# Designed miniproteins, single chains, continued (3), part 45

Each design is a single chain, and the fold is of that chain. pLDDT is the mean over its residues in the fold that is shown.

## One batch from the design tools (miniprotein)

Design m9638
Fold by ESMFold2-Fast:
Structure m9638 (fold): chain A 88 residues (1-88)
Amino acid sequence: EEEERVELEAEMFRAYKEKDSERLIQTALRLGLITPEEAEELKDKSVEEIVDYIAEREGIDPYTLLMRFLAAEEEVRIRREQEARRKA
């Protein structure tokens, strides 16, 4: 559960930095951060606007939300790098 959540939160940050609004919305849906109805309203918005919306919904500032996603991406990167080195 926690591991899957971290993978999805890492995906949120990757979608944000790649400016992929569709991927960001789909990942937020999988995390339960937005509803399918909210996803339709957000489909034409920028990644910044989508993050602002989710942050407001969660009652936190957008910077705090992004730092949470960044931390998750760093954790996933470290885990994947260690797994790759162990297999090599």
Scores: mean pLDDT 80

Design m9639
Fold by ESMFold2-Fast:
Structure m9639 (fold): chain A 83 residues (1-83)
Amino acid sequence: SLEEAKRLLERAKEYYRQGKYREAAEVAIRAVMELLKHVEDKEVILRAIGLLLRAIGYMLDGKYREAAEVAIEAAEEILKHLE
């Protein structure tokens, strides 16, 4: 749900504030995937998928801070579009 996605995004931001970048990235990626279920705009979907793939790429490289920043940005952009 959109409410669950917002909760995941808030949790990701809290982990980021605590310096728990891996947990922040994992939860933010989940928030993006949940938000994508509510998007019908093709351009928003394509941009969000691009950012999600970039975040996953950073995770695979062990760059958890960069992964978290990109995933949080993606989730915030989608949420702003939906509201």
Scores: mean pLDDT 88

Design m9640
Fold by ESMFold2-Fast:
Structure m9640 (fold): chain A 81 residues (1-81)
Amino acid sequence: SVRLPSDTPLSPEEVLERGKELLEQMAKADPSTRAALSVAAALDFLAHGATPEQVRELAEYARKLGDEETAAFFERLAESL
């Protein structure tokens, strides 16, 4: 595999922290922007090898932010992994 100097793999903890930051941004967005960001975030998590357990933790964090639609989306994503 080819690795660039700026392309370092993220740890499981870094994936969760990145995900939480994205969810906080999504909670402040309008519904259409939020839906687009949810899909982008899901693809980013999968690209970094996120586990079903990590995706479920992000769903719980979305619920804490009051974003029930994003939480439901990530729960379904975790079930598909």
Scores: mean pLDDT 71

Design m9641
Fold by ESMFold2-Fast:
Structure m9641 (fold): chain A 90 residues (1-90)
Amino acid sequence: METVEELVKKYGKETTAKLLETLSAFSGPFTEEQFLTAAEARGIPRSTAKDFLNTLVKAGILTKEDGLYSIEEDVRLELFKRAQELRESL
């Protein structure tokens, strides 16, 4: 499973914070296009956002069913907390 520290090693601290903040804003299932558009609005390339979704699916953090991505509420809230910690360290 990818940890937040592993994501930081892969994407860098600022990009990881933005990706986790973007993800934590989805309170229910979302499409790839919804996530890529939200990430792009935060200055993240669509290719990086797509790779991030694939990384989290492989890690078992995100579930993909019928073209929709979903995340458990407790996991989403924990990722939001970790994003704020990363933001404060920038």
Scores: mean pLDDT 82

Design m9642
Fold by ESMFold2-Fast:
Structure m9642 (fold): chain A 68 residues (1-68)
Amino acid sequence: MKKIAVGYGPTREVAEEGARLAAERFGGDEAVGLEGMTPDQALEKAKKIGKETGGAVGVFDAEALLAA
């Protein structure tokens, strides 16, 4: 099953970088950055991505991931 890392952050650059880092560290096949979304909005979008792709989706706070 396809594994997708979704990162959310205040800018596209932060969200995409966090998503890429999560995919690389946790073995994701795809990375998706969600700019300007709240955690709840990111979770709802991730659920739709999982439904559309049939993949397993993880949701990550890009700022928290990049700060650590």
Scores: mean pLDDT 81

Design m9643
Fold by ESMFold2-Fast:
Structure m9643 (fold): chain A 95 residues (1-95)
Amino acid sequence: SPEVEEILDDLELALRHIVLKYKRGELTKEQADEAIRRIVTAAIQRLIDLGVPLDEAEKRLLEVVENIAEKYGLSEEDKQRLLDVVREAVAEARA
């Protein structure tokens, strides 16, 4: 769906901005995690509103985060923290 790809592209751009600010020391880990939680939660809501199943949304969001982590050279620990933020946001949407 073009609308789904637009949501994921918007998320990737927002994640890129946050990760680069974090790597430049402009954000703490806590500030970066909170900013990512906010944008991921918004993306989940947009995907649900388009009728995307929550399991498919989780899969696509995890792929976007993994791609950003690899491209911008995040540590394994930081990558796992961001993946956990996605999983937590999805779990909250399921509840």
Scores: mean pLDDT 87

Design m9644
Fold by ESMFold2-Fast:
Structure m9644 (fold): chain A 60 residues (1-60)
Amino acid sequence: SLREKALEHIERAMEAIEKGDIQQAVDHLEEAVYLATQVGDRELLDRAIEVAKKIEEAKK
């Protein structure tokens, strides 16, 4: 499902942050936001926002 794909992309973005692969994290975040928006899942969008914050922290 689109929801499961959005969650998978959130998980992949988190893995990429842990590895220091910021570009991969951004790419997965963008796909997760797109899919979560298509589904209208606010919880997934909230998780994506938290991932975006972690990416910004990792850039510092």
Scores: mean pLDDT 85

Design m9645
Fold by ESMFold2-Fast:
Structure m9645 (fold): chain A 65 residues (1-65)
Amino acid sequence: MEKDEEILKELEELAKEYEGVPEEELEERLREIALASSRSEEEEKEGVALAGLLARRRRAREAAA
């Protein structure tokens, strides 16, 4: 079966580490991952976590505007 629970926990832990990080730094990290000539599974998970966190922050700004 898919390891959805394990993956979600890993994504939550990664997002938790970046929770206090400014959007600019999150965007830079995502860009680094995207520009890598090859991505590890760990980097792919980090990218997903960062994309989700950025999407949440963008929605929060839209709601506040």
Scores: mean pLDDT 72

Design m9646
Fold by ESMFold2-Fast:
Structure m9646 (fold): chain A 71 residues (1-71)
Amino acid sequence: MKEEIHKQILRKIGEILSLIGEIFDLERQLAQAQAAGDQARVAALQAQIAALEARRRQLLAELNRLSEELG
């Protein structure tokens, strides 16, 4: 049972790291769009980043739950 929880934790950590990388790339694009004065692209990138941040928070909550089950 604990081994399966460990595998789920590692999988979710991998998903979180991938998502952080995607957010970082979008934040870089946002900085470029802001520098270019592209208001439409800034708005689109901010919305996309917000959606990914919401998913990251969800995954962290799931990871915390699994960690509690491990204790």
Scores: mean pLDDT 83

Design m9647
Fold by ESMFold2-Fast:
Structure m9647 (fold): chain A 64 residues (1-64)
Amino acid sequence: MKRKEEEERIEGDILISFGELILYVSEDPKAQEYARKAIEYAKEGKLEEARKYIEEAVKISKEY
């Protein structure tokens, strides 16, 4: 049912979208692995863990 914390939901959606973007633009399989894990954590509401995995993926792939 609906009725979630809006901030948590929005941040989770942003992290999922960012992870998907990294998967799409990254050439490194390690970066893709970290991005997938970030998406999984964001879906579970573990936003701090999702952010850390996004940071690792970005370090590997170099963001533009």
Scores: mean pLDDT 74

Design m9648
Fold by ESMFold2-Fast:
Structure m9648 (fold): chain A 66 residues (1-66)
Amino acid sequence: MKKIIVEADEEVDPEEVKRAVENIIQGMNGKPDPETIARALSARFGVEAEVEIKEDGTLIVKVKKK
């Protein structure tokens, strides 16, 4: 089971970002792609987004307001 960890700036709601990531992954038939997720988050929230997949399959999502 893959986990999603959101590291968000104080001006961005981490729960909202996590929900968006889950929706994006669901739209990709459950196959996580860090680059696609980062681009989609940047487009939806107008933020700087960085996504990393760890060796255990954990997704780390870093979001910062511009």
Scores: mean pLDDT 75

Design m9649
Fold by ESMFold2-Fast:
Structure m9649 (fold): chain A 64 residues (1-64)
Amino acid sequence: DDLAKAREYIAKAEEALKAGDREKAKEYLMQASRYAVRLVTQGRIEEAEELAKRIREIAKRLGL
């Protein structure tokens, strides 16, 4: 499920960021973003919006 995969990648990005691995965190964040976009194309807008907020918070911590 795209929602479950997006959540897994967000969790992995947060763990990588806490571990100081910024490159891994960016990589996982990119994957989470891909699944969030797929949810938008599927009409799952509310779920995609929730994911986008979490992705933006992590991106801000990465200086993006």
Scores: mean pLDDT 84

Design m9650
Fold by ESMFold2-Fast:
Structure m9650 (fold): chain A 63 residues (1-63)
Amino acid sequence: MIQEEIDKVLDLAAELQAQGKLEAATEVLSLVVQAEIAAKQGDLEKARELLEEAFRVAEEAKA
Protein backbone atom coordinates (compact mmCIF):
# COMPACT_ATOMS: atom_id res chain seq x y z
CA MET A 1 0.00 0.00 0.00
CA ILE A 2 2.73 2.54 0.88
CA GLN A 3 4.55 1.63 -2.39
CA GLU A 4 1.37 2.39 -4.37
CA GLU A 5 1.23 5.86 -2.74
CA ILE A 6 4.92 6.42 -3.54
CA ASP A 7 4.36 5.38 -7.18
CA LYS A 8 1.43 7.82 -7.54
CA VAL A 9 3.49 10.71 -6.14
CA LEU A 10 6.40 9.81 -8.48
CA ASP A 11 3.97 9.98 -11.43
CA LEU A 12 2.93 13.47 -10.27
CA ALA A 13 6.60 14.54 -10.09
CA ALA A 14 7.14 13.30 -13.67
CA GLU A 15 4.06 15.31 -14.75
CA LEU A 16 5.47 18.46 -13.11
CA GLN A 17 8.82 17.93 -14.88
CA ALA A 18 6.97 17.59 -18.22
CA GLN A 19 5.22 20.92 -17.48
CA GLY A 20 8.57 22.64 -16.75
CA LYS A 21 7.75 23.01 -13.03
CA LEU A 22 11.19 21.76 -12.03
CA GLU A 23 11.36 23.38 -8.56
CA ALA A 24 8.04 21.79 -7.50
CA ALA A 25 9.06 18.44 -9.05
CA THR A 26 12.36 18.50 -7.08
CA GLU A 27 10.50 19.28 -3.82
CA VAL A 28 8.07 16.38 -4.43
CA LEU A 29 10.98 13.99 -5.16
CA SER A 30 12.77 15.12 -1.97
CA LEU A 31 9.63 14.37 0.09
CA VAL A 32 9.32 10.92 -1.55
CA VAL A 33 12.95 10.09 -0.61
CA GLN A 34 12.25 11.15 2.99
CA ALA A 35 9.04 9.04 3.00
CA GLU A 36 10.96 5.96 1.74
CA ILE A 37 13.55 6.42 4.52
CA ALA A 38 10.78 6.77 7.15
CA ALA A 39 9.03 3.62 5.83
CA LYS A 40 12.30 1.62 5.97
CA GLN A 41 12.76 2.81 9.58
CA GLY A 42 9.26 1.46 10.39
CA ASP A 43 7.74 4.94 10.79
CA LEU A 44 4.72 4.47 8.52
CA GLU A 45 2.91 7.46 10.10
CA LYS A 46 5.79 9.80 9.16
CA ALA A 47 6.01 8.21 5.69
CA ARG A 48 2.29 8.89 5.09
CA GLU A 49 2.60 12.50 6.34
CA LEU A 50 5.50 13.10 3.93
CA LEU A 51 3.55 11.56 1.00
CA GLU A 52 0.50 13.71 1.85
CA GLU A 53 2.75 16.80 1.84
CA ALA A 54 4.26 15.72 -1.52
CA PHE A 55 0.75 15.31 -2.97
CA ARG A 56 -0.24 18.76 -1.64
CA VAL A 57 2.87 20.38 -3.20
CA ALA A 58 2.13 18.69 -6.56
CA GLU A 59 -1.54 19.76 -6.58
CA GLU A 60 -0.71 23.36 -5.60
CA ALA A 61 1.93 23.51 -8.37
CA LYS A 62 -0.69 22.40 -10.94
CA ALA A 63 -2.95 25.32 -9.97
Scores: mean pLDDT 81

Design m9651
Fold by ESMFold2-Fast:
Structure m9651 (fold): chain A 60 residues (1-60)
Amino acid sequence: PLSGAAYSEAVAALPERQARAYHLVHVEGLSQREAAERLGISPATVSRHVREAEAALAAA
C-alpha cells in the first residue's frame, strides 16, 4: 500500500472521475453501488473507473 503522501500524489495524477471513484471505494470504504449513487453513474462505470485508477497507480 502507498503512504499517505505517495497516495495523494498518485491520485492527483489521475483523471478527476477515476480519482473520485477510487477514493470513494478504497478510502471511504463505499461499495461500487454506493459510489455510483454519489457520482450519478452506473456501478459498472464505477468498477471500470476504479480498475483504471488501480492500473494507473500500480504503474506509478
Scores: mean pLDDT 74

Design m9652
Fold by ESMFold2-Fast:
Structure m9652 (fold): chain A 55 residues (1-55)
Amino acid sequence: MDPALVAEARAILDAHGGDVDAATVALLNDDELLARLRAQGIGPETLAAWVRSLL
């Protein structure tokens, strides 16, 4: 996994106080981050589970 992508996702999760649902919605609305996540094999359908794994 791209460590910069993980760091950006963690920063978004922290900005939402660890709220996985809110962080997932924020990532789904960022076309550039979503494209980078898809390149790593993370689609919208698995995104919430992946965000939860960052806790």
Scores: mean pLDDT 82

Design m9653
Fold by ESMFold2-Fast:
Structure m9653 (fold): chain A 59 residues (1-59)
Amino acid sequence: EKRKKLLEEEIELSVKGVELAVEIVINKETDPEKAKKAREELDKVSEKINELQKEIEAL
C-alpha cells in the first residue's frame, strides 16, 4: 500500500517535470524569467523524486 502511493507520487512528479521542461524550452527566448522559474521548479521536482526513491528503497 505505502509503496504503491510513493510510486504514484513519483509518476505524478515525473509528468510535472516533463511539463516544466517544455515550459523552459518554449519560454527561453520570449520570457527568460518564466523559463528561469520553471528551471528552479524542475530542480525541486528532481529533489523530491530522489527523496521518494530513498523512501521506496527503505520499504
Scores: mean pLDDT 81

Design m9654
Fold by ESMFold2-Fast:
Structure m9654 (fold): chain A 85 residues (1-85)
Amino acid sequence: SEELVKEAEKAIDEKTPEGVIKAGRIAVQLLREGRVDEAARVVNKILSVEGDLDTEAAKALVLMQVHVEVLGLDPETRARFLAAL
């Protein structure tokens, strides 16, 4: 559902550590569900966020979690995700 992507985008637009962490959890959920293009959209928006040190630390944490999830994907799904970034 587009609802998860919109929820993540709204959370990122808050520009808070909590919003970034929430969006990261949604991106991980989308990856686990095989919703690769939607996950890539959320990750790209997280990558574009700029904020204070706490927001940057949250961003680094969620990108690390996404990285771990991507390493666990099958090769075809991983290739699709990387192409969508």
Scores: mean pLDDT 84

Design m9655
Fold by ESMFold2-Fast:
Structure m9655 (fold): chain A 57 residues (1-57)
Amino acid sequence: VTKEVEELAREAGRALMAGDKKKAEEHIEKLEKLGEETGDELARNTAKLLRRHLERS
């Protein structure tokens, strides 16, 4: 689970840096779903932080 969270967070971050909001949103949605399915606080908190940055952009 932790490796998946790290990979999705990294991909979302790369998409945000590239200005690809659609790709960033897809990875954030996958993180949110993973957090809901596993109860992983890291996945949930990471998704919330990334979504905040996406909305700010």
Scores: mean pLDDT 79

Design m9656
Fold by ESMFold2-Fast:
Structure m9656 (fold): chain A 66 residues (1-66)
Amino acid sequence: EEEKKKLEEKKKKFEEEGRRDEELLREGARERESDPVVSAALEAMGRATRSAYEIISKKYEEKKKK
């Protein structure tokens, strides 16, 4: 079933992009460690980004079930 294959590939690419985005935000937080407010904000953005990607990944799994 080709549809499952396409969803798996899209999910893989999306998870990879999410990891990269989270990594960039985490690195930004570390570089801004001299300013705790900015560092905390970047970490919060990283967590929000991860949560968003997790929700979308779950949607891909739901579609794979159908």
Scores: mean pLDDT 70

Design m9657
Fold by ESMFold2-Fast:
Structure m9657 (fold): chain A 75 residues (1-75)
Amino acid sequence: SMKTYQPTDEEVDEVIQRAVEAGLLTPEEVERYKATTDPAEKLGLASRAAVRLLKAGDTSHPLVRLIQKLLEQAR
């Protein structure tokens, strides 16, 4: 079983905002994030944003570093 870390709502919003500014999220993904009240859907979108930030070389955010570690374990 993989231990799931629960980022704060602020950290999730910050990761989404950084990915939007970097052009890494589509307008459809941004609208889904704004419209959804499902925590799992929000975390899914934030995880995609964090993966894309990681691939772009942005590892400054703790959530991006967490995703980096999880991806390393999956290889």
Scores: mean pLDDT 75

Design m9658
Fold by ESMFold2-Fast:
Structure m9658 (fold): chain A 75 residues (1-75)
Amino acid sequence: TPIERRERILRLLAREGAATVAELAEALGLSPATVSRHLRELEEMGLVARDRRTGRYRLTPAGRAALEEALADEA
């Protein structure tokens, strides 16, 4: 589902610290267009932020908290 894909993106960003659309698309086996859409939605929710100069996305404090809640629900 879209929610599960967003959670996978948040987990990858937690592991890597920062990643581009292309890096996330390769890691997740998704198209760059699909990853871009999910990242835009996550950025709109305040869960990720994009560095305009590098094009890399990273977790916000809110994104990290959301990931911790998602991990608790899977325990």
Scores: mean pLDDT 80

Design m9659
Fold by ESMFold2-Fast:
Structure m9659 (fold): chain A 60 residues (1-60)
Amino acid sequence: PDEKKKYVITIKIKDKNGKIVEIKIEVYSTLGEALKKAEEEIEKYKKENPGAEVIDVEIK
């Protein structure tokens, strides 16, 4: 939607050691902007943690 609202993004990542890490982000934006923020956070985490795999992304 074009309307700005608070989105809660929950990203579940399995690190190189098999540990599940959950990242929660609150953003006041459009859905498209929230999706872009999720993408940016995933890319940042993967650069800092080589071998990490995204297992789930939830946007509410």
Scores: mean pLDDT 81

Design m9660
Fold by ESMFold2-Fast:
Structure m9660 (fold): chain A 82 residues (1-82)
Amino acid sequence: DEYTKKGEELFKEGKLEEAKEYYEKALEIDPENEKAMANLAKVLLELGKEEEAMEYIKKIKNPELKLEAEVELGLRLIEEGL
């Protein structure tokens, strides 16, 4: 979808807050967009919002996307000494 694609472009440019907004818009249009959920979770982890990221990860049903997001979460938690 257009919003997820724009979010990915912004994330690649390091514009984390803008990427977050576009992924949120993608989920407003399609609440079951698991690609947007996974990418939003990664952006939230980069922004230090681990609890919000975990909420999105829990909603992911696709095993590959879920594992990818869980790995990012795990790395973040290790960095925080958890």
Scores: mean pLDDT 80

Design m9661
Fold by ESMFold2-Fast:
Structure m9661 (fold): chain A 59 residues (1-59)
Amino acid sequence: STTLSPEQQELVDKLILEAAKSDEDPEKSLKFLKELEAINKKAKELVKEGKKAESIEAK
């Protein structure tokens, strides 16, 4: 599991989004991207909350 810098992660996400837009089925690609964005956003929030909870728990 390699962690990317915030700038690198944003660039990768942008490239994935642009690549998906060029797919033969744009409607299906758009639906897939919306689901990915929702999952990614929730995952980021959960990870951030996890870190906060960990700092409170300490052990």
Scores: mean pLDDT 63

Design m9662
Fold by ESMFold2-Fast:
Structure m9662 (fold): chain A 71 residues (1-71)
Amino acid sequence: SELLQILESALAALENGDVAAALRGLEDALKIPGLSPEVRELLERALEALRQGDVATAKELLREAIRLLKS
């Protein structure tokens, strides 16, 4: 899944301190049509957390979105 690859790349970027790459990945993910409402909400919350500098919350939200996509 393209979405899954983008989210896993965004999470890896955050693990390496690359917030700018993670922000771009989340913005790109949110442009993908057909996102479930649950996944969209998690990604929008993750994007807002990163914009506020809350990397820890963004990582947790990304992990939950990845978990849902693998279910």
Scores: mean pLDDT 87

Design m9663
Fold by ESMFold2-Fast:
Parts: sequence; structure tokens; C-alpha cells
Structure m9663 (fold): chain A 63 residues (1-63)
Amino acid sequence: SEEAAELLREAAREMGLSEEAAERVAKLAQDDPVLAARLLIRSAEELGNPRAVELAREALKKG
């Protein structure tokens, strides 16, 4: 799920995470895309970032 990993990397970047953290999220998405997407959705919702929520939800659909 290269597409899911890219969407989650973009969501992490949108949330203001470092490039290193975004890459770690993308690697987690290759092993467990559903877990990675759900964690980012929760974090984005807590931060109040609707664009990051949308990106992470799209990743969940593709994982």
C-alpha cells in the first residue's frame, strides 16, 4: 500500500510532525496500514486539523 503510506506521510506533515516522524509513520503503514491510519486520525482530530483527518481517512480506505 504505497498510496496509503504516502497519504499518511502527508497527513503527518500537515500535522506539523518532523520528516523523520513522517517517515516512521509511512514505515508503520507498510506493516499495519489500518493501525497507522487510525492513530493518525485520532491525533489529527485531537489537534483539530480537518485536512490531516481527511488524508488519514483516505489512507484507511486504501489500506
Scores: mean pLDDT 81

Design m9664
Fold by ESMFold2-Fast:
Formats: structure tokens, C-alpha cells, sequence
Structure m9664 (fold): chain A 80 residues (1-80)
């Protein structure tokens, strides 16, 4: 897989994981939500690194926003 395609795939998978984690949190599965959010953050961080190396400012911004969203939700889950 090319670095550019890998970064796009990692962002897409991380977005899906954040969405599923939000549903798990709403249903009271705090452990499941936490696990998925940690995976999403790792994938988004790798995607950010790749996007920055490629000079893809739009993808880098998307990955950064996703890291911020996932971290905020993880903090909320950890306080519950």
C-alpha cells in the first residue's frame, strides 16, 4: 500500500472506531469505548505523520481534528 493510501485508510478506520466508541459509551460499555478510542488515536497519529511527510495539509488537518475528538471523548469516558 502506498504511504498516501495508507494515511487515507488509517483516517477512515480511525473515524469508524470513534463512531463505534461513541455508541459503546452511550450504551455504558466504557471499557470497549476506551479500547477503540486508544486504537483510533494511534491510527490518526500515524496518518498525521504520513500526511505531514507527504505535504497533504487537508489530510493532516483531518487527522489532527480526529485526534482531538478522540482524546476529548476518551477523557469523558475516563471521567464516567
Amino acid sequence: MSPALQAEVDVGVAQLLVGVARLLFEKGDYEGARELLRRAIRLAQEALRRAQALGDAALAAEAQALIEEARALLEEVERA
Scores: mean pLDDT 87

Design m9665
Fold by ESMFold2-Fast:
Structure m9665 (fold): chain A 85 residues (1-85)
Amino acid sequence: TELELEFEAPTEELAQRLAELALAAGRVFGIEVEVKIEGTRVRIRARHPSLDVMREFAETLRAIAAQLGVKVVRLEIREEEVVLE
């Protein structure tokens, strides 16, 4: 399962704070998290085999963003199925 999130922060400091909190949350959930900051925009990509864990992580990041006044621009969760012969 893969998660892609994009945020628009009102300041670069808030973008950096969101990135730091996303990495910390990823460690708590045991999720591989990649963060890219472009000025006030934050892109987060996460990967985990459990859809339920990924949904909880996405909700956690949305709650953090709301608390910081950061806008969610994009949220996408994709399930990857292993096709067995």
Scores: mean pLDDT 80

Design m9666
Fold by ESMFold2-Fast:
Structure m9666 (fold): chain A 71 residues (1-71)
Amino acid sequence: PLPTPEQLAALREAAIKAAEDAYKQGKSLVEATHEAGRAAQALAPPGTQVVVRVEYKDGKITVRVRAVPAP
């Protein structure tokens, strides 16, 4: 089952905060993406796999979150 719109919003918020926190800690883009993915996955309902992409550019962080059925 996929998350509701409200749950998806919460996953995105968690992913963004985790990515921002990782960036402030001096972690790499790869590490920030991993941290964002872990934070979002922890809030995901059972049977949902979260995919996160993070980009850094000129002090700006862009985070994209997608929810798919778990394999």
Scores: mean pLDDT 79

Design m9667
Fold by ESMFold2-Fast:
Structure m9667 (fold): chain A 68 residues (1-68)
Amino acid sequence: GVMDDAKFQHLRQLLLDPSLPENQVAREAFDLDGNGFISAAELGRVMRSNGQNLTDEEVEELIQEINS
């Protein structure tokens, strides 16, 4: 499928920008295991279930930036 790059970039900004009030809520929503860290597997699963076609490499890049 054709990936919506604008939605991917918007989500990336939301998860990486701590000045946004939605940043913490978004990070907590993707912490499905309750361990305080967002996993690549959980993020990828949620994004694909919402119609986002992220590759494993794109998910890994997001996780590396979010958990850094």
Scores: mean pLDDT 66

Design m9669
Fold by ESMFold2-Fast:
Structure m9669 (fold): chain A 57 residues (1-57)
Amino acid sequence: EEELEKAKEIRELVKKVKGEEVKKTIEELLEELAGKAGPEVADEFAEKLYEKIRELA
């Protein structure tokens, strides 16, 4: 259940990102990464993405 809760946390963060198209693309990408490369890769990607977005904002 810890893995399931972490996935939900990531989805909540994605929804906070501006842009409907961006939200959908990021959500789909993170889900694919988690399924194919594993949750750690998806987590690292999400962190880098959000950090970059904050830096630009």
Scores: mean pLDDT 68

Design m9670
Fold by ESMFold2-Fast:
Structure m9670 (fold): chain A 71 residues (1-71)
Amino acid sequence: AKELLQKAIEALKKGDLESAIKHLEEAAKQSTGVVKELAEQAAEYAKKGNLEMAIKLAQAAINTLDAEQGA
Protein backbone atom coordinates (compact mmCIF):
# COMPACT_ATOMS: atom_id res chain seq x y z
CA ALA A 1 0.00 0.00 0.00
CA LYS A 2 2.71 2.56 0.93
CA GLU A 3 4.56 2.15 -2.41
CA LEU A 4 1.29 2.67 -4.32
CA LEU A 5 0.51 5.80 -2.26
CA GLN A 6 4.02 7.17 -3.00
CA LYS A 7 3.57 6.46 -6.74
CA ALA A 8 0.17 8.18 -6.60
CA ILE A 9 1.72 11.33 -5.05
CA GLU A 10 4.41 11.37 -7.80
CA ALA A 11 1.72 11.01 -10.49
CA LEU A 12 -0.35 13.82 -8.90
CA LYS A 13 2.71 16.12 -8.87
CA LYS A 14 3.28 15.36 -12.59
CA GLY A 15 -0.41 15.97 -13.42
CA ASP A 16 -0.94 12.32 -14.45
CA LEU A 17 -4.44 12.00 -13.02
CA GLU A 18 -5.20 8.62 -14.67
CA SER A 19 -2.15 6.90 -13.08
CA ALA A 20 -2.66 8.74 -9.76
CA ILE A 21 -6.32 7.64 -9.45
CA LYS A 22 -5.38 4.04 -10.41
CA HIS A 23 -2.64 3.89 -7.75
CA LEU A 24 -4.92 5.46 -5.08
CA GLU A 25 -7.76 3.00 -5.83
CA GLU A 26 -5.34 0.02 -5.71
CA ALA A 27 -3.89 1.30 -2.40
CA ALA A 28 -7.45 1.59 -1.00
CA LYS A 29 -8.25 -2.00 -2.11
CA GLN A 30 -5.12 -3.27 -0.29
CA SER A 31 -5.88 -1.23 2.89
CA THR A 32 -8.38 -1.23 5.76
CA GLY A 33 -9.68 1.31 8.28
CA VAL A 34 -8.38 4.89 8.23
CA VAL A 35 -5.75 4.22 5.50
CA LYS A 36 -8.47 2.86 3.15
CA GLU A 37 -10.71 5.87 3.89
CA LEU A 38 -7.87 8.38 3.29
CA ALA A 39 -6.85 6.68 0.01
CA GLU A 40 -10.50 6.66 -1.20
CA GLN A 41 -10.89 10.37 -0.30
CA ALA A 42 -7.60 11.19 -2.08
CA ALA A 43 -8.90 9.44 -5.24
CA GLU A 44 -12.18 11.41 -4.99
CA TYR A 45 -10.34 14.76 -4.73
CA ALA A 46 -8.06 13.77 -7.64
CA LYS A 47 -11.19 13.02 -9.74
CA LYS A 48 -12.49 16.52 -8.86
CA GLY A 49 -9.15 18.10 -9.92
CA ASN A 50 -8.21 19.15 -6.37
CA LEU A 51 -4.61 17.95 -6.55
CA GLU A 52 -3.50 19.76 -3.36
CA MET A 53 -6.10 17.94 -1.22
CA ALA A 54 -5.43 14.62 -3.01
CA ILE A 55 -1.69 14.90 -2.22
CA LYS A 56 -2.37 15.88 1.43
CA LEU A 57 -4.75 12.93 1.95
CA ALA A 58 -2.38 10.44 0.26
CA GLN A 59 0.46 11.73 2.49
CA ALA A 60 -1.83 11.36 5.55
CA ALA A 61 -2.47 7.73 4.51
CA ILE A 62 1.31 7.09 4.33
CA ASN A 63 1.79 8.74 7.76
CA THR A 64 -0.99 6.56 9.21
CA LEU A 65 0.63 3.39 7.77
CA ASP A 66 4.00 4.42 9.24
CA ALA A 67 2.36 4.94 12.67
CA GLU A 68 0.58 1.53 12.47
CA GLN A 69 3.62 -0.46 11.22
CA GLY A 70 6.47 1.55 12.77
CA ALA A 71 7.64 0.64 16.29
Scores: mean pLDDT 80

Design m9671
Fold by ESMFold2-Fast:
Structure m9671 (fold): chain A 66 residues (1-66)
Amino acid sequence: GPLSDEEIDDTVAAARGLVEELKKLKEKGIFDPTLEVAAMLLASIAKLGGRQDEADEILAEVRKIS
C-alpha cells in the first residue's frame, strides 16, 4: 500500500502531538489554523490506513478546539 503500518503508527503519533500543541495554544488564546489543518490531514491519512477509531478520536479533539 502507499503507507506501511509503521508509517501509519508514526502518523497517528504525529496527529496526537499536534492536538496537544493545539490545546496548549488554545489555553493561551492563540488560534493556529495551519496546525489545525495539519492535524486534520494526518488524522485523515491515519483513517485511510485503517486507524479509524484513533482518527475519529483525534478529529473529535480538533473539533473541540476549533
Scores: mean pLDDT 83

Design m9672
Fold by ESMFold2-Fast:
Structure m9672 (fold): chain A 55 residues (1-55)
Amino acid sequence: SEEELRKKFVEEALKLGGEATDRARQATSPEERRQIMADYEKKLKELAEKYKKEL
């Protein structure tokens, strides 16, 4: 069902967020950390938009 697909999307998004956060923690500098987080959030938003349109 669509609900199941939405749940999967949320789970994937959360997984990506966790991985991005973990990578940011291992980043060498604050600048790199900021870039990683910013890039992740941008990708997450694009993914959400794409998913909703393909609904």
Scores: mean pLDDT 78

Design m9673
Fold by ESMFold2-Fast:
Structure m9673 (fold): chain A 80 residues (1-80)
Amino acid sequence: MEEKLKKVAEKLLEEIERLLALSDEELERLLKEAGLDMTPEELRELLRKQKELIERVLKGEITPEEAVKELEAHAEELRA
């Protein structure tokens, strides 16, 4: 189970890094496609937080459930 979780988390980290490398225009397009009302800067901040939380889960510092709660709280703050 743990090894499969690590592989999924590693793939998610790669996808997050790819998204962070995109231009503001590409991120805006993705946001519109997803129906999300946020700026490219807000998405980048959310992605950086996701990366941090995934790395902490991989290190065993927090649970996936804790990571989700922290991500939701951060997303709400970015909208304020």
Scores: mean pLDDT 75

Design m9674
Fold by ESMFold2-Fast:
Structure m9674 (fold): chain A 81 residues (1-81)
Amino acid sequence: GAEGAARSAEGAAEAVRRGEVPGPVGAGHAGGAARAAAMETGDERAWRAGEEALRVAKEGGDQEEAARAAEEAARAAREAA
């Protein structure tokens, strides 16, 4: 459900911030989770935040850029849930 997707995105964002996973990996997970929340709720903000995090993951941004994108995706997913 949307709450599970939000929790997943939050976990991914925290892992990136703590350096437990590479930025692109965590941003990709958070972005996918935010898009899942958007698909379930119809929330455009969660969709856009998810797409942005996935873009950062593809471009191989630095760890801080990835953490910020993942955090935005997690916040949007949580607000959609």
Scores: mean pLDDT 87

Design m9676
Fold by ESMFold2-Fast:
Structure m9676 (fold): chain A 94 residues (1-94)
Amino acid sequence: TQQDQMQQVGDQTVSLVTDPQQQQVVQDMVDSVLGTMDWMRQQGVPQSDMDSFSNQMLSQFRVVRDNVQRGDWDSFWQQVDQMDRFMMQQSVNV
């Protein structure tokens, strides 16, 4: 499932980070996305809406992982900011 894919990419990203503060930021982001997806499932959100959210977050998280893998922390922080903004929009719309 998209939720399982998100967890896998999240776990991979955390494993690539060596700085404890950066690890916490990545873990908090993963937990927020997965918590939102779990909550959406409990509310009976249509699968199409879940797929849209999951695909957007998965795409963004893969960029985060790739930036971490390259050591591109400037792009990492830009992507984290974009994901935080997207999550805020989802919280308002749900």
Scores: mean pLDDT 74

